# Designs tried in a protein design run: designed miniproteins, single chains. Part 49

Each design is a single chain, and the fold is of that chain. pLDDT is the mean over its residues in the fold that is shown.

## One batch from the design tools (miniprotein)

Design m1685
Fold by ESMFold2-Fast:
Structure m1685 (fold): chain A 94 residues (1-94)
Amino acid sequence: NSLQEFEEKLQKLGEELIEKNKSVSEIRKEVQKLLSEFLSKENDEEKKLQFRKAAYEVLLEVLKERLKRTEDEKEKKEIENEIEKLEQRIKQLE
């Protein structure tokens, strides 16, 4: 099951990104890379939508965790802006 495999890899990636204190740009890049890998192998548009939604939801959780861990006001503002944009994208998929 490609969706289950994607969700398992996505959760593991999220954990690693948090533990390694990756930047917002690196977090986005790694999640998009994994998403692109699975989307390239999928022909069903509904399943592609499920992959995109799962990726955005995990990205949101990783960014929220990074926000809790940072004390830098400039980085906080960057993360908050990315969270707001991502929450709007997720709403558009519903």
Scores: mean pLDDT 83

Design m1686
Fold by ESMFold2-Fast:
Structure m1686 (fold): chain A 78 residues (1-78)
Amino acid sequence: DEAFKNVPEEMKKEIIKLMKEADELLLNKAPLSEVIEKVKKIREKVEEGVKLNPDDENLKKMLEHLDKLIAFLEEQLA
């Protein structure tokens, strides 16, 4: 995946694991608040990746996408 080409393999694996956990929460119809917390953890790891690779525009775009997704999901709780 182009978005992960410049991150350490361990960080990429952790992000993928968190994404899988978020998908499992959605499939099991878990509370939306739990999904939001998983997405926030994904965002934290992507933000670390951006700090390591500040010239990686794909990681920055992913971070922006995650910010929009979190805002959208939090709006659904209101």
Scores: mean pLDDT 78

Design m1687
Fold by ESMFold2-Fast:
Structure m1687 (fold): chain A 55 residues (1-55)
Amino acid sequence: DPLEQSFLSQLSPEDQARYKEALAELAAFVPQSSEEGLALGDKYAQILKELVKNQ
């Protein structure tokens, strides 16, 4: 994803590692319902917003 790559290149190596770790944790979770899937998506978006605010 070009936008994600552009975003990641602006982060410190430590923040990039944290972002990748969070994605791996989210990918390991299997939602049992659509509402769980939406909550997972919101959590992912929240992580991205926090990283953007720090830059």
Scores: mean pLDDT 68

Design m1688
Fold by ESMFold2-Fast:
Formats: C-alpha cells, structure tokens, sequence
Structure m1688 (fold): chain A 89 residues (1-89)
C-alpha cells in the first residue's frame, strides 16, 4: 500500500513536471498564472495540506486521491495557459 502510494505519487509528479516544462517553453509565467488563478491555486494549496495530514495518519489511499486532484487541476490550468498562448501567437 505505502510502496504503491509512493510509486503513483512519483508518476503524478513526473506527469505534472512534463506539463510545467511545456508551459515554460510556451512562455507561461508563474506570476501570470498566479494572478489569473489565485482562488483555484489557494484551494489546491489547502488540499495539499489535507493530503499531508492524511499521509501523517497513514491514510495513503486518501492522501493519494487528494494529490491526484491537485496535480490534475494544476496540469489543466497549465494546459489552458499553453492553449491561450498558442491562440495569441
């Protein structure tokens, strides 16, 4: 269970890392992303805190579900920003 949690979390981190690199290549700035998505990014930060608490309690499946939600939402914001840059070019 813990080993499977660690493997799946690492896979999620690799996937979001690839999207971050793609966003940087497209000219997406961290400041611009934060200004346009402050409320959503704040909600994701709170979910990350909840995931860390669940992890401390040994509730790895529940922690992983929150990490999946956070990384999926963040990747979506990055892909939307990339699409907007391509449409403007």
Amino acid sequence: SKEEYEKKLAELQKKVGAVIQKARAAGVSEVELAQKNLETLTQLALKMQQAEQLKKEGRYAEALKLYEEVYTTYAKLLEEAIAAKKAAA
Scores: mean pLDDT 83

Design m1689
Fold by ESMFold2-Fast:
Structure m1689 (fold): chain A 94 residues (1-94)
Amino acid sequence: SLPKIAAVSSSEPKDVTVNFEFTLEDPGKTVLATVIVNGKVLGIQRFDNTPEKLTVSATVTFTEAQDATVEVVLTYEDGPEYARSEPVTVTSTA
């Protein structure tokens, strides 16, 4: 589920979607993509038989004007980290 960022405000919620592209060194493996927003796990997506280029999408919901840090970590199914995105700052315009 999407994290609720910051305190309740009278601003209308705004969704911002960020796409993360990975070039995989070991395509064909099962990979878990963990989406992290402000240090909290937003969700985990499973990808079997991965392509060389993998796109992971993260949607962040804002209830006020605020910055959020979004990152994606790819792990093998048995736990070792495979790849990690650079953190992306997402700004609400609410």
Scores: mean pLDDT 72

Design m1690
Fold by ESMFold2-Fast:
Structure m1690 (fold): chain A 63 residues (1-63)
Amino acid sequence: KLYEELKKQIEALRAASAARPGLTADDVAELQQKIVKTTREIMEKENLTPEELGRKVRELIAA
C-alpha cells in the first residue's frame, strides 16, 4: 500500500518537473512533503535503511 502511494507521489512530482505551467512551487513542495512522509513510514514499518529504501524507490521508478 505505501509503495503504491509512494509511486503515485513520485510520478506526480515527475509530471510537475516536466515544466507544465499548471503547477506552482507550493504544489511541488506539498508533493515533496508527502514523499518524505511516505518514505519515512515505509522505513519504519519494514525496518529498511535509507540505502535499501533508495534501491526500492529506483525499482518503482524504473517500472
Scores: mean pLDDT 72

Design m1691
Fold by ESMFold2-Fast:
Formats: sequence, C-alpha cells, structure tokens
Structure m1691 (fold): chain A 64 residues (1-64)
Amino acid sequence: MKISKEELEDEVLFALYVMQYALAKRAGDYETALKILEEGLKKLKNPKHQAFLKELIDEVRAEL
C-alpha cells in the first residue's frame, strides 16, 4: 500500500509524542506531559492525530 512521505512522517511523530507523553505521565510529571502534547500539536498535520492530542491535553489540564 502506497502512503505519502508526509503521512508516514506524521504517523512516526505522532507515535513518538504519544510515547513521550505516556512516560511523563507515568513519572507524575504532568507539566512536562502537557508540554510534549503542545509541541506535538504544533508539529503534526493529521487532523485525527491533532484531535487525539487535544483530548489528552484536556485530560492533563484536569489534573493540574
């Protein structure tokens, strides 16, 4: 299946930001977790990925 280079790069970045977020949250560092999600929103172009990160931001903000 052909995927565009842009779609592949966005997919990889999304996976990396979600992983970094999970590690920060696991460490109890909600401020760093929020920062990671905000940076992800700036870098990601896929609306589905952006929507997912926005949902996680709302979750983290509820803990702050």
Scores: mean pLDDT 81

Design m1692
Fold by ESMFold2-Fast:
Formats: sequence, structure tokens, C-alpha cells
Structure m1692 (fold): chain A 83 residues (1-83)
Amino acid sequence: SDELKEEIEKLRKETDELIKEALKSDNPEVQKLALEAEITLGIGDIYYGISMMTNDESLLEKAKKLYEEAKKLAEEAIELAKK
């Protein structure tokens, strides 16, 4: 669905911005969470790419879940950086 694609693209953009912010930290625990988020985002990008080639909405839903997980990791990294 076009609405789902727009939601996922917005989620990816927000997540990427959070990861970039977290990676500016000199704290190794913050960097570790940010790198885990970046890897998870990358796996989501693979599923998103395959969904575009195959028109498989189930893969698009998998990409969304991976982007949501990446966002959680990035948010945890930013929260840890405040401590």
C-alpha cells in the first residue's frame, strides 16, 4: 500500500537521523547501540529493496519491523548518552 510505503520511508528517515546523532557520542556503549541500530536498519533496507522488486507486502512489513527495532536501539543510545 502507498500509505504503508510512506510510513516506512518516514520511519527510516527518522531512524537514520537518530543513528547519526548517537554516533557523534564518544561513549563506547552509546556507539555500540548506535552501530547495532545501523546494522538493523541495513537489514531492513534489504527487505525493503526485495519488497520493491517483488511487490511482496509481507517483506515490506518485515522492513517496517526492522526499522522500528533500529529506531528503538537508536533511542536507547541517545537516552544512554544523557547519563
Scores: mean pLDDT 88

Design m1693
Fold by ESMFold2-Fast:
Structure m1693 (fold): chain A 71 residues (1-71)
Amino acid sequence: KTAEIKITIKKIGDKYKVIISVNGEVVDEEIFDTEEEARKKGLEKAKEIGKKLVEEEGVDSVNLYIEIIEE
């Protein structure tokens, strides 16, 4: 089985909202002051989620997607 983890970073005013989804379902949301912090923390959380999915057996691979939306 393959799991899909998507990190979406949205600029909201002066801040960046990170949304993490697993197989299309939102599992985490957090707001950061900078894009760099949002990218680092988003990736850290996604890696942790991916590790748990693999360790629970039944997931053979994880596809990680990163999307940045500025407006």
Scores: mean pLDDT 79

Design m1694
Fold by ESMFold2-Fast:
Structure m1694 (fold): chain A 68 residues (1-68)
Amino acid sequence: HMVKVRITVPPEYADKVIELIIKYGGKVISSTPDGSVIEAEIPEERLEEFKKDLKKITNGKGSIELVE
């Protein structure tokens, strides 16, 4: 039901990314101290919309990958 993702963003976007994760019903698992790398769980059914919003809020500077 939930998929684990690793999100890499410039640190200035970390707070916006965490807000987006929560908005989508996700859970933050861990992050680097500067927030540049965030591991989270996102509902699988919402993953595609999450990816679109991630690109929008980070001005295309965020990347996301599925992890095991």
Scores: mean pLDDT 83

Design m1695
Fold by ESMFold2-Fast:
Structure m1695 (fold): chain A 101 residues (1-101)
Amino acid sequence: ASMEEERRRKVEELRRLYAEVLRALSELSKKKADDVLDEEEKKRIEEATEKLRRMEELAEELEERDLLEALLAALEEVLEEANPELRELLEETIAALRAQL
């Protein structure tokens, strides 16, 4: 039915966003805590934030708790190595995701 096709498309979108966010955060985590973010890195953070927001919406709708918990764990690992600007962003995102669990 159309509802099953819609759910399947949303699950595929969530998985794609998950992979894209992890890839972006992995690149950003290579910056040291005392490094200043350049304009391209700030833009990547903005793009990752938009994807994370969409993932929160999809995870809530699809009840895909396992994917959300896996993302939360990955974000917490990145947080430990993140520079101060990225750390503030990740702390807000982690808090929002924990509120959904």
Scores: mean pLDDT 68

Design m1696
Fold by ESMFold2-Fast:
Structure m1696 (fold): chain A 112 residues (1-112)
Amino acid sequence: SQQFLEELRRLRELAEREGREELAELAERLREAFEKAIATGDEAAAREAAEAAGEFARLAAAEDPSETEADIERRSRLAEKLMELLIYLAWNPDLSEEEKLKLAKEMYEKAK
């Protein structure tokens, strides 16, 4: 989780350096919401983190002219569901590797 928070800070810094203010704002929203969700178990913060992740993925994908509207929507949904999974796994550290894999597969099926 600490490594992920550090990567989000780096993504914000990169977006700021490239003049991509909207991506930088979304990366910071995601970082703050994720950190709060992990630290406190706040379900509203978890929802905000998932929403910010989805919006970040949508905005980033929309910059690629080869991406269809369907591709952009799919990437947004996948980012949101992946964020939900990551927070759930962090709240449940005693899950086995088999249980973690099962949840990842279920998340993928729901996102596609």
Scores: mean pLDDT 84

Design m1697
Fold by ESMFold2-Fast:
Structure m1697 (fold): chain A 138 residues (1-138)
Amino acid sequence: EQLFIEQVKSSDIERKKVGVGGLLDLAVDGKLSEEGRRALIEALGDLDPQVQLMIWGGLQSVPAVYGEKANNLIPLLVEALGSEVPLGRTIAAFGLRQLAQAFPEEVEKVARDALEKALNDRSPLTRRYAQEALDLLG
């Protein structure tokens, strides 16, 4: 975990990608520390296009790759919806939308209130993903 936290803070793009992947795996396994959670949430707002592409692809595939363990990401993504970084909030809303498609009951239980608040977000894309997620909850 400490190595992955160091990697996501690196200026080397390939090391950042390894760090993001490692922290996501730990988060899905429910093994992520408080420091690791903060590092991963911060990394969701990283402006590098290659890091962003990896994060979008990772969150899109998480339900298919990890199954029900993907639900361990729900509390982290709810926290990330409160990020000061607009891109971090957009990615959190996207991740919750992907999880709502696979596991609507789990997302409703934990994330409904946060998603409803995200309907008032300054970013049109965050609002759209939050609305899509809520629509999937029924």
Scores: mean pLDDT 83

Design m1698
Fold by ESMFold2-Fast:
Structure m1698 (fold): chain A 99 residues (1-99)
Amino acid sequence: MDNETVIIPVKDLPESLKKLKVGDRVALKIVTPDGTEYVADGVVEEKNDEYIKIKLLSLPRPLRVGDVVYIAPNRFLLDIGGVKFEVVDENNVLKRIPS
């Protein structure tokens, strides 16, 4: 069992998510290119001027390039939605999707 993590460049974070701190929890919904959906909780493990690193607490399969991740702070319901990100490399680096 590998610890699954995602890395989000700080430059790609919306203003609401820039306020996240180490130890904060976030709700995640992952949508694969084939339309399969997964839900997970995450916790912020690292934050610096370049990126924020989120550890996924539950995930039924590893993230793949092209998976779309919806991230919301753990004060919002996952079904209300959040900001969309795409997995852009094998290190699970996320890029913000406009809209």
Scores: mean pLDDT 76

Design m1699
Fold by ESMFold2-Fast:
Structure m1699 (fold): chain A 82 residues (1-82)
Amino acid sequence: SEEEREAVVKQAERLLNWTEQTMQQLAAQNPSLTPYLQQAVQQVRELTEEAKKAKDVKEAAELAEKGYQLARDAIQQAQAAL
């Protein structure tokens, strides 16, 4: 349903906001990671924008899941580099 699609998009937007804040904190701890972290944020942002354009809940959920996995992997890699 459209309500379910909108809920998925809202969750993806919340993830993007959390990712941006987390990446800023990681960049402060290790400034050499800044280009990597900025690229990861941009990729999550693009996936979030594509999820907003999705017409069905399945497409939106698949894009949101890709964003979540990318954010998780990038944060884990950055933390391992600290």
Scores: mean pLDDT 86

Design m1700
Fold by ESMFold2-Fast:
Structure m1700 (fold): chain A 68 residues (1-68)
Amino acid sequence: SSRERALEYKEKALEAEKKKDYVTATEYYKQAYSLDPSVLSEEEVKRARELAKKALELNPELETQSLA
């Protein structure tokens, strides 16, 4: 199901975040949100947006979208 796949991407995002790979974490959070936004709480969406900002700061040529 899309929910199960979204949860898998969420788990991968958390692992990337743990490794401070904010670019990869941001991409996995985007994938999770696009498949099933309900797998992310409001706090997790806010954190994912913060990580997207940090990813852009680490690579200013990287275009990131808001999760909103």
Scores: mean pLDDT 77

Design m1701
Fold by ESMFold2-Fast:
Structure m1701 (fold): chain A 77 residues (1-77)
Amino acid sequence: PVPPPDKEITLNEEQLNKIYELIGKVTGIEFDKVTGSRTVTERELKEDIETFIKKALEAGIITEEEAKKLKEELLKI
């Protein structure tokens, strides 16, 4: 069986800023406002989220429980 093609998701400026706002609210990091839209695959979005969570955990900014909550909330967007 061939794996299905990755789903493409277009994140507009509002959605990108909402993601950064959620991350900032959980981690206490201030992010600059993002401009423009970005088209990513569902796979790339998951990889970006996992990479961010991993880096935040390694830096001691968030706990494993906060990482689970953040991943769940970001995947709802």
Scores: mean pLDDT 69

Design m1702
Fold by ESMFold2-Fast:
Parts: structure tokens; sequence; C-alpha cells
Structure m1702 (fold): chain A 101 residues (1-101)
């Protein structure tokens, strides 16, 4: 279902926003936790897109997973910043609009 994929993208974006707030408060471990939740939601969405044959949604979700995974890797390496999360949110919001059409 396209609606279910969009709902999972919206939930992933919300978890990125929670991660940003956590990082702004200096809580890197809470930020990592919410990025990991976002990755899980995106992977579920990718499974649904592949099962339903929605190639455009699958490509968008694969891009979203790579973006969030890269930010999480940077945070775990002690290099991730608030700007990395802000850019990830912006990119995922753009991908969400492409899936919604």
Amino acid sequence: SKKLVVTLLDSAIENLKIALEALQKGNRKEAEFHLDIALGLLRIGLGIAKLTGDKEAAEALEKAIKIVDRVLDKLRAGKGTEEDIREAIKELEKLRKEVEK
C-alpha cells in the first residue's frame, strides 16, 4: 500500500526530528537510538514496496536508508552533527513527496 509506505516515511522523518532534538540536548546515544528506529521503519517500507512491485517507492526508500545509515555511522564515529540530521530530514521529506505522487 502506497499509504502505508508514506506513513512509514513520515514515522522515520519524525524519529529523525526526535534524534535532532536529542543531539541538540547533548544526548548522542538517544539520537543514535532514534536514527536506528528510523532505519528499521524505512527497511519495513522497502520490504512493502518490493512486495507490491512499487519500483519508484523502493528506489526512494533505498536512498533514504543510505542517507540515515550514513548519519548514524557518523554519530557512532563521534563525527555526526545537527546539520547532518537536518540535511537527512530535508532529503527524506523530498523523497516522501516523490513517493506520494
Scores: mean pLDDT 88

Design m1703
Fold by ESMFold2-Fast:
Structure m1703 (fold): chain A 83 residues (1-83)
Amino acid sequence: MEKLLEELRREARRAREEVAAAIPDPSMSVTEYLVAKAKESGKESSVEEARLVGEEDVEGLIAELEKRAPESSRPLLEELLAR
């Protein structure tokens, strides 16, 4: 489990770095940018996901994705958990 969590944290860091590079305002944190985008979309579920991604709470993010993900995305979560 620890190896899997470290791999997920590493991938989450890469995703955050890619998002950070796309942020036009350098004073805005990745968490603030993701939360602002989620609020703009009007989806409250996306706000919590954005917060968890920004905080690098991988276990919390997995729990939220399991709770809210469509069944079509369930195999992707199982693949991530099996790695």
Scores: mean pLDDT 59

Design m1704
Fold by ESMFold2-Fast:
Structure m1704 (fold): chain A 81 residues (1-81)
Amino acid sequence: MEEIYVVAVVTEDLEFAREVERLARELGIPSKLLETPGHYVVFAETESEEEAEELVERIRKLAEERGVKVTIRRAKVVLPK
């Protein structure tokens, strides 16, 4: 069984969403940016709980520095077979 730890970042700020995508790329974490009406969602796929926690901490600090409203969600995904 393969375990993936997904971090989802929801924001109305495109510049912030792109900064999150850049941060994930700098850390070697695969990420995808989805554009929806009114919101931007960045999904990052981490390989460990520790890596997910570090990414969340860095994103939270960036949001505080930029004064951007953000929602961060984490999920553990177990891939069958």
Scores: mean pLDDT 81

Design m1705
Fold by ESMFold2-Fast:
Structure m1705 (fold): chain A 56 residues (1-56)
Amino acid sequence: MSMEEAEKKLLEKERELVRQVATGELTSEQAAADFREWVASDPALAEAHERRKAGA
């Protein structure tokens, strides 16, 4: 997976989780846990996430 592709997937996943929290499908805690687990499952996603954190 390219870094651009990984960053795009991170944004898409964040949008989906924000939507699910807004609709009441997930709690903020469940969304945070799901996102963390999903990012940790793929080294490319983990790297893209760390790069975003470093920029903040």
Scores: mean pLDDT 78

Design m1706
Fold by ESMFold2-Fast:
Structure m1706 (fold): chain A 98 residues (1-98)
Amino acid sequence: GEEQRALAEEIFELCQKLVKAALAGKLEEAEKLLEELKKLAEKLLELVSDPEIRALVKEVVEAAEELIEAVKAGAEVVKIIGLAVRLLGLCEELLRLV
């Protein structure tokens, strides 16, 4: 529905901002964006009954958490970029399914 699509669009925009913050090493900003992402994800999960969409929403949150933890751990740039690409891909898939 319209509300589900609006939430998925907000999640996509937040994921883009989170990726930019993480790649720039702005961890405090990235962590704040992750908390906003979790709140939007919880709202979307309340509106969605489809188990595949619900699983994808959870994967988006997990991918965002993994990206931030990789940056905190000082992971190799190639790994960080790969995690960022995965997160954005999951967010695009969510937009297509909602």
Scores: mean pLDDT 89

Design m1707
Fold by ESMFold2-Fast:
Structure m1707 (fold): chain A 106 residues (1-106)
Amino acid sequence: GEDIRKAIELLEEAIRDLEEAIRLFEEGNILGAIGLILRAMGLLIEAERYVERARKQGYTRAAELLERAIRLMRRAMRAILQGRFDEARRLLREARELLEEARKLL
């Protein structure tokens, strides 16, 4: 339905932002990475609202994966603020993998 199409669109935008954030972070552009992480988190929060409205068995699992990805991105932001850049990179990559899994369920 329309809600799921919108959720997919937002999720794909968030995945692209997260992949670009990881690239910028690896290049040492930490401020650019932070901006894209925050944008991706906003897109995911909006996507989760569309998934919640389309309550079906498969969409419950997608919503759980989105929540877990958002938590990992929040932890990555805390790691960045603490100078733990290796941990931040791992957390962002794990978040991306969860988003790719969520996309397959939509």
Scores: mean pLDDT 84

Design m1708
Fold by ESMFold2-Fast:
Structure m1708 (fold): chain A 97 residues (1-97)
Amino acid sequence: DPAGRILEERGYTALLERYRATSDERERQALVEEAELHEEYLKFMQELSDQGQELIEKLKNGEISQEEVQAKAKELQKVRDKKEEEFEKKMKELEEI
């Protein structure tokens, strides 16, 4: 079962237990989609965090101005807020299944 393997490999133990306990294929699909959505969100947020860390290092090395860091940080915050709203919307849609 490829879907069950994905849940196991990603360490979503609680979702995996629910997946194995249910006999409804729609519920199984929703649990896999929930795990995939969480992993995508965490990966995206980590990438934004890495970009923020790069800006801090460039500022420390004198490669970028404080004003440029502030401008780029505001853009990263807008991207973060938008992704959080999209994630919350998709999670609510999955909870209705």
Scores: mean pLDDT 78

Design m1709
Fold by ESMFold2-Fast:
Structure m1709 (fold): chain A 89 residues (1-89)
Amino acid sequence: MSEELVEETVAALDEAAKKAREAGIEEAAELLEKAKKLLRDDPSKWPEAAKLISEAIAKAGEAGDVKTEEVMGKAAKIFAEQLEKAKEE
């Protein structure tokens, strides 16, 4: 997986984690930080990182914070597109 792609995903996850903390959804922020570290340490753990992002989105949805959900959705979309590209290559 390309370095540029990892950096783009990490940046999106960092933004989502900051938004989750601003909204007081600390559990979601922690899950996003774990996903970010997982990708940095081992890019082959993309499926595991995707699960953490999905859990973070679920936590934001439970809290009813649609603004944080939007940023998390963007991060999840980037991740899903990367998983699909890795499969098709």
Scores: mean pLDDT 71

Design m1710
Fold by ESMFold2-Fast:
Order: sequence, then C-alpha cells, then structure tokens
Structure m1710 (fold): chain A 62 residues (1-62)
Amino acid sequence: SSAEKKKLAEEHEQKAKQLVEESDNLVKQMGREPEKASEYSKKAAQKFKEALEHQGKAEKLK
C-alpha cells in the first residue's frame, strides 16, 4: 500500500531527525566533559550514521 509506505517513510524521517538531535547533544557534551570527548565523539558519529540510514530507508519508500 502506498499509504503504508508513506507512513513508514515519515516514521523513518522522524527517527532520523531524533538521531541527528541526539548526535548534536553528544557533540555539545564533549565540551562539558573533555575527559570523555573521544567516547562522546564515537557515539555522536554512530548516531549520525544511523540517521543517514533512516533517511536512506525513507527515500527508498518514496
């Protein structure tokens, strides 16, 4: 169903936006806890990669 595909695409887009926000918050945390900067950097990169994967899934459903 095209309606189901559109709904799923919107859910993936919303998840991608959430993951980008989580990644940005982790980058900000690097400044607050410099001793953990490497850990936050890795987590931020992973969240951003997951966001791109969700964006790709949304695009394939359009």
Scores: mean pLDDT 87

Design m1711
Fold by ESMFold2-Fast:
Structure m1711 (fold): chain A 62 residues (1-62)
Amino acid sequence: GALENLKKVVDPERFEELLARLRATTVPADGPSAEQTAVNQEIVALVKKALDAGYTPEELAL
């Protein structure tokens, strides 16, 4: 599931890369392409589900 995939991405290097993408898409001046928007919506959904499931930002390396 999404949470299981997020745990696999808790490899620090990969997770930081995903967070960098998420942060980039939050900056209006550097608005993402439609393709990047779709990917970032998936990442946001995974992070939100993990937080809702009781994971802390620290556990997610946020």
Scores: mean pLDDT 58

Design m1712
Fold by ESMFold2-Fast:
Structure m1712 (fold): chain A 68 residues (1-68)
Amino acid sequence: NADLEKKLAELESRYEKEETELRNKIMDYFAKIKDTDVDEALLNLSKALDELERTRVRYQEEIAKLKA
């Protein structure tokens, strides 16, 4: 189905962009651990990882709805 494939491609593009942004934030937090208070850096990293996981789950749900 061409319409379904188009919607899936748009969703994949949006997820890829959001994932890349979160991945860049995670890398930035990790790089700052050496120069920043370790506890603060770890807290920020943990929150970013949780957001990445939630984004992945949300994306999986959207794909499931489209394929249902």
Scores: mean pLDDT 78

Design m1713
Fold by ESMFold2-Fast:
Structure m1713 (fold): chain A 87 residues (1-87)
Amino acid sequence: MLSLEKKQKLSETLSKILSVQVSLEQVEQICSVYKQLLEEARNGVLDSTTLNLKLQGKIEEILDNKVTVTPDKVIEIGKALKQYCNL
């Protein structure tokens, strides 16, 4: 479970990257999805390209399709998730 401080920092960071307000609940959902995708990658089910495509689609779903997430933004989001989720 992320600390409140890390959730707030992720919320700010993701909101800046995506130019929309990302709630703390949405941050938790995105972190959960990313952890699941990393587990699938470790088990040889996903390559990095497929992981990024699935993460992109899941972020768009979590944000109620309010934004289109580009591949460059997915990479930037992934870096932020690794930094704050300690993955």
Scores: mean pLDDT 80

Design m1714
Fold by ESMFold2-Fast:
Structure m1714 (fold): chain A 85 residues (1-85)
Amino acid sequence: MAEEAKKIATKAAEEHLGESPLEVVNAVVKALEEAGFEVDSAKLVELTDDKAVFEIKLKGTDLVLRITLKLDKNGRVSSVEVEVL
């Protein structure tokens, strides 16, 4: 379950590199929901000039995905890391 959610989130984020942090996170939430997961919340927990960090909580589980998005000089996502908390 956790490994599957991480894989889906990582793939969706990687397919949306070059977009804004919000556009990437929205794509991740949509991919998780299309795969049958229920998203309880998606929260921005850190924002700096070079990264945005979101935590996505899955409903019905204790599973939280932390998504770290590295930003380029224009505020566009250049790389992604997904971890299970």
Scores: mean pLDDT 85

Design m1715
Fold by ESMFold2-Fast:
Structure m1715 (fold): chain A 87 residues (1-87)
Amino acid sequence: SSKPFDDEEIEKAREQFKRELEELEEELKRNNVPEEKAKELLEQAENVATANLMRMLDEERRRELLTPEDLERAREAEELFRQALAE
């Protein structure tokens, strides 16, 4: 069994995901990607980052550290992942 991640490791992962999303947003702006397409790509990246973060969290920590919107996005990403594995 994997050692559960501590609060510092979880916060570090969250900060890393935030930085990656900010870097992606700036890259999309630099490359003059249309706003609607940039939003789609950012939402996709955010869903993946949130799903990865949720895998590090137990149920109680998920409720404390993630917004309801983040939890919904992660749930959708996990469902897509499960569907892909079932095929």
Scores: mean pLDDT 68

Design m1716
Fold by ESMFold2-Fast:
Structure m1716 (fold): chain A 112 residues (1-112)
Amino acid sequence: SLLEEFKKALEELDIEKAIETLEKIYEKYGDGSEEEKKAFEVFKLHLENLIKDKISLKELEAIENKSLAQEIAIALLKIAVEINKELALKALDQLNLPEEVKEELKKIIEEF
């Protein structure tokens, strides 16, 4: 399913595949209104930022013998991840997707 493809893309930190799959979900389930399309663009932006922050966090955490600057960057990225997750979930709530699809997307993002 598209939802399983989206979950896998997030787990793999594949921004391009995650956004592509999310756009397919929106094309299938979205209401086509200008208002919802704008809300969807906001949702995509926060999700892209969330994945980018997760990638940066993973790369920094892999460094042996971290500098103080790198440790500070890790702490800030952890905060950014939580903020972007909250913003993505709030943007998702503005979409008029079927409730079952919305709840599955919410769960996937919360577990990410």
Scores: mean pLDDT 88

Design m1717
Fold by ESMFold2-Fast:
Order: sequence, then structure tokens, then C-alpha cells
Structure m1717 (fold): chain A 88 residues (1-88)
Amino acid sequence: SSLARLEELEKEYEKIKKEGLNRKKAEEAFEKYREKAIKELLEKFKKAGVEFKLDEDGEKAAVFLYLSGIDPEKAVEIAMLVEEEKRA
């Protein structure tokens, strides 16, 4: 079910947060690979039939997760979940 998938994504997000990914290094990696990483993510979304509907912070989060080795589609799902929490 979709609910079980959300619970899985929440656990993944908490795990990433607890492991303390180096934000500064991720920011540097984002700046260096921003154009390429965004293009790759957009191509992955297009292939999966998913629309990229994230603000600037959400895009950075998705790219950060992608560059940290998270699957592109999963990275966006996590970023979208964070964005929903921000608006709720």
C-alpha cells in the first residue's frame, strides 16, 4: 500500500538524518554537479512518469540525496515528503 511506502521513506529519511551526512560537502558537490545532477534526475522522473514539483529547497534536498548515493526516484520521494511536512 501507499501508506507502507510512506513509512519506509520516513525511516530512510530518519536514518540519513541520524547518520549526519556532511551538509557542507553535499553543498559543494551540489554546486559542482548541479546542472548535470538536475538533468539526470529530470530524465529519471520523465522515465518513471513522475512530475518534478519541488521548490528550490526541495530540489537541493533531492540532489543532495542523489549525490549521497540514494536512488534518484527515492531521493525525490523523500524530498517531496519533507516538502509536504513543511507545508502541513
Scores: mean pLDDT 59

Design m1718
Fold by ESMFold2-Fast:
Structure m1718 (fold): chain A 100 residues (1-100)
Amino acid sequence: MLLEVRDEEKKTEALGSSEELLERAKERVEELRAAGAAYAAALLLETEDGESFEFAVGWDEAGRPLYVYARSTGDGPLTRDAAPVVATAEAIRAALAAAA
């Protein structure tokens, strides 16, 4: 699996296991939230089978999660279509696990 985190500086990481991928993604999302980021950390998850998924979380001005989404990337541009959802560690893990 390959994880790409999109923020002020694009970061790409190759992780050896799904467990490592989930923990690193959670850590990075929490780093951005703690730094006062108002917009989603866009995570690109690529599987060995060639499936690609985008995962994003948004926050309000108080750092509270507003939405989380995951979608197949396809040939289209990155979308930020999101529904209001309480983002939790379990929601992040569930979205990444569904992409695996």
Scores: mean pLDDT 44

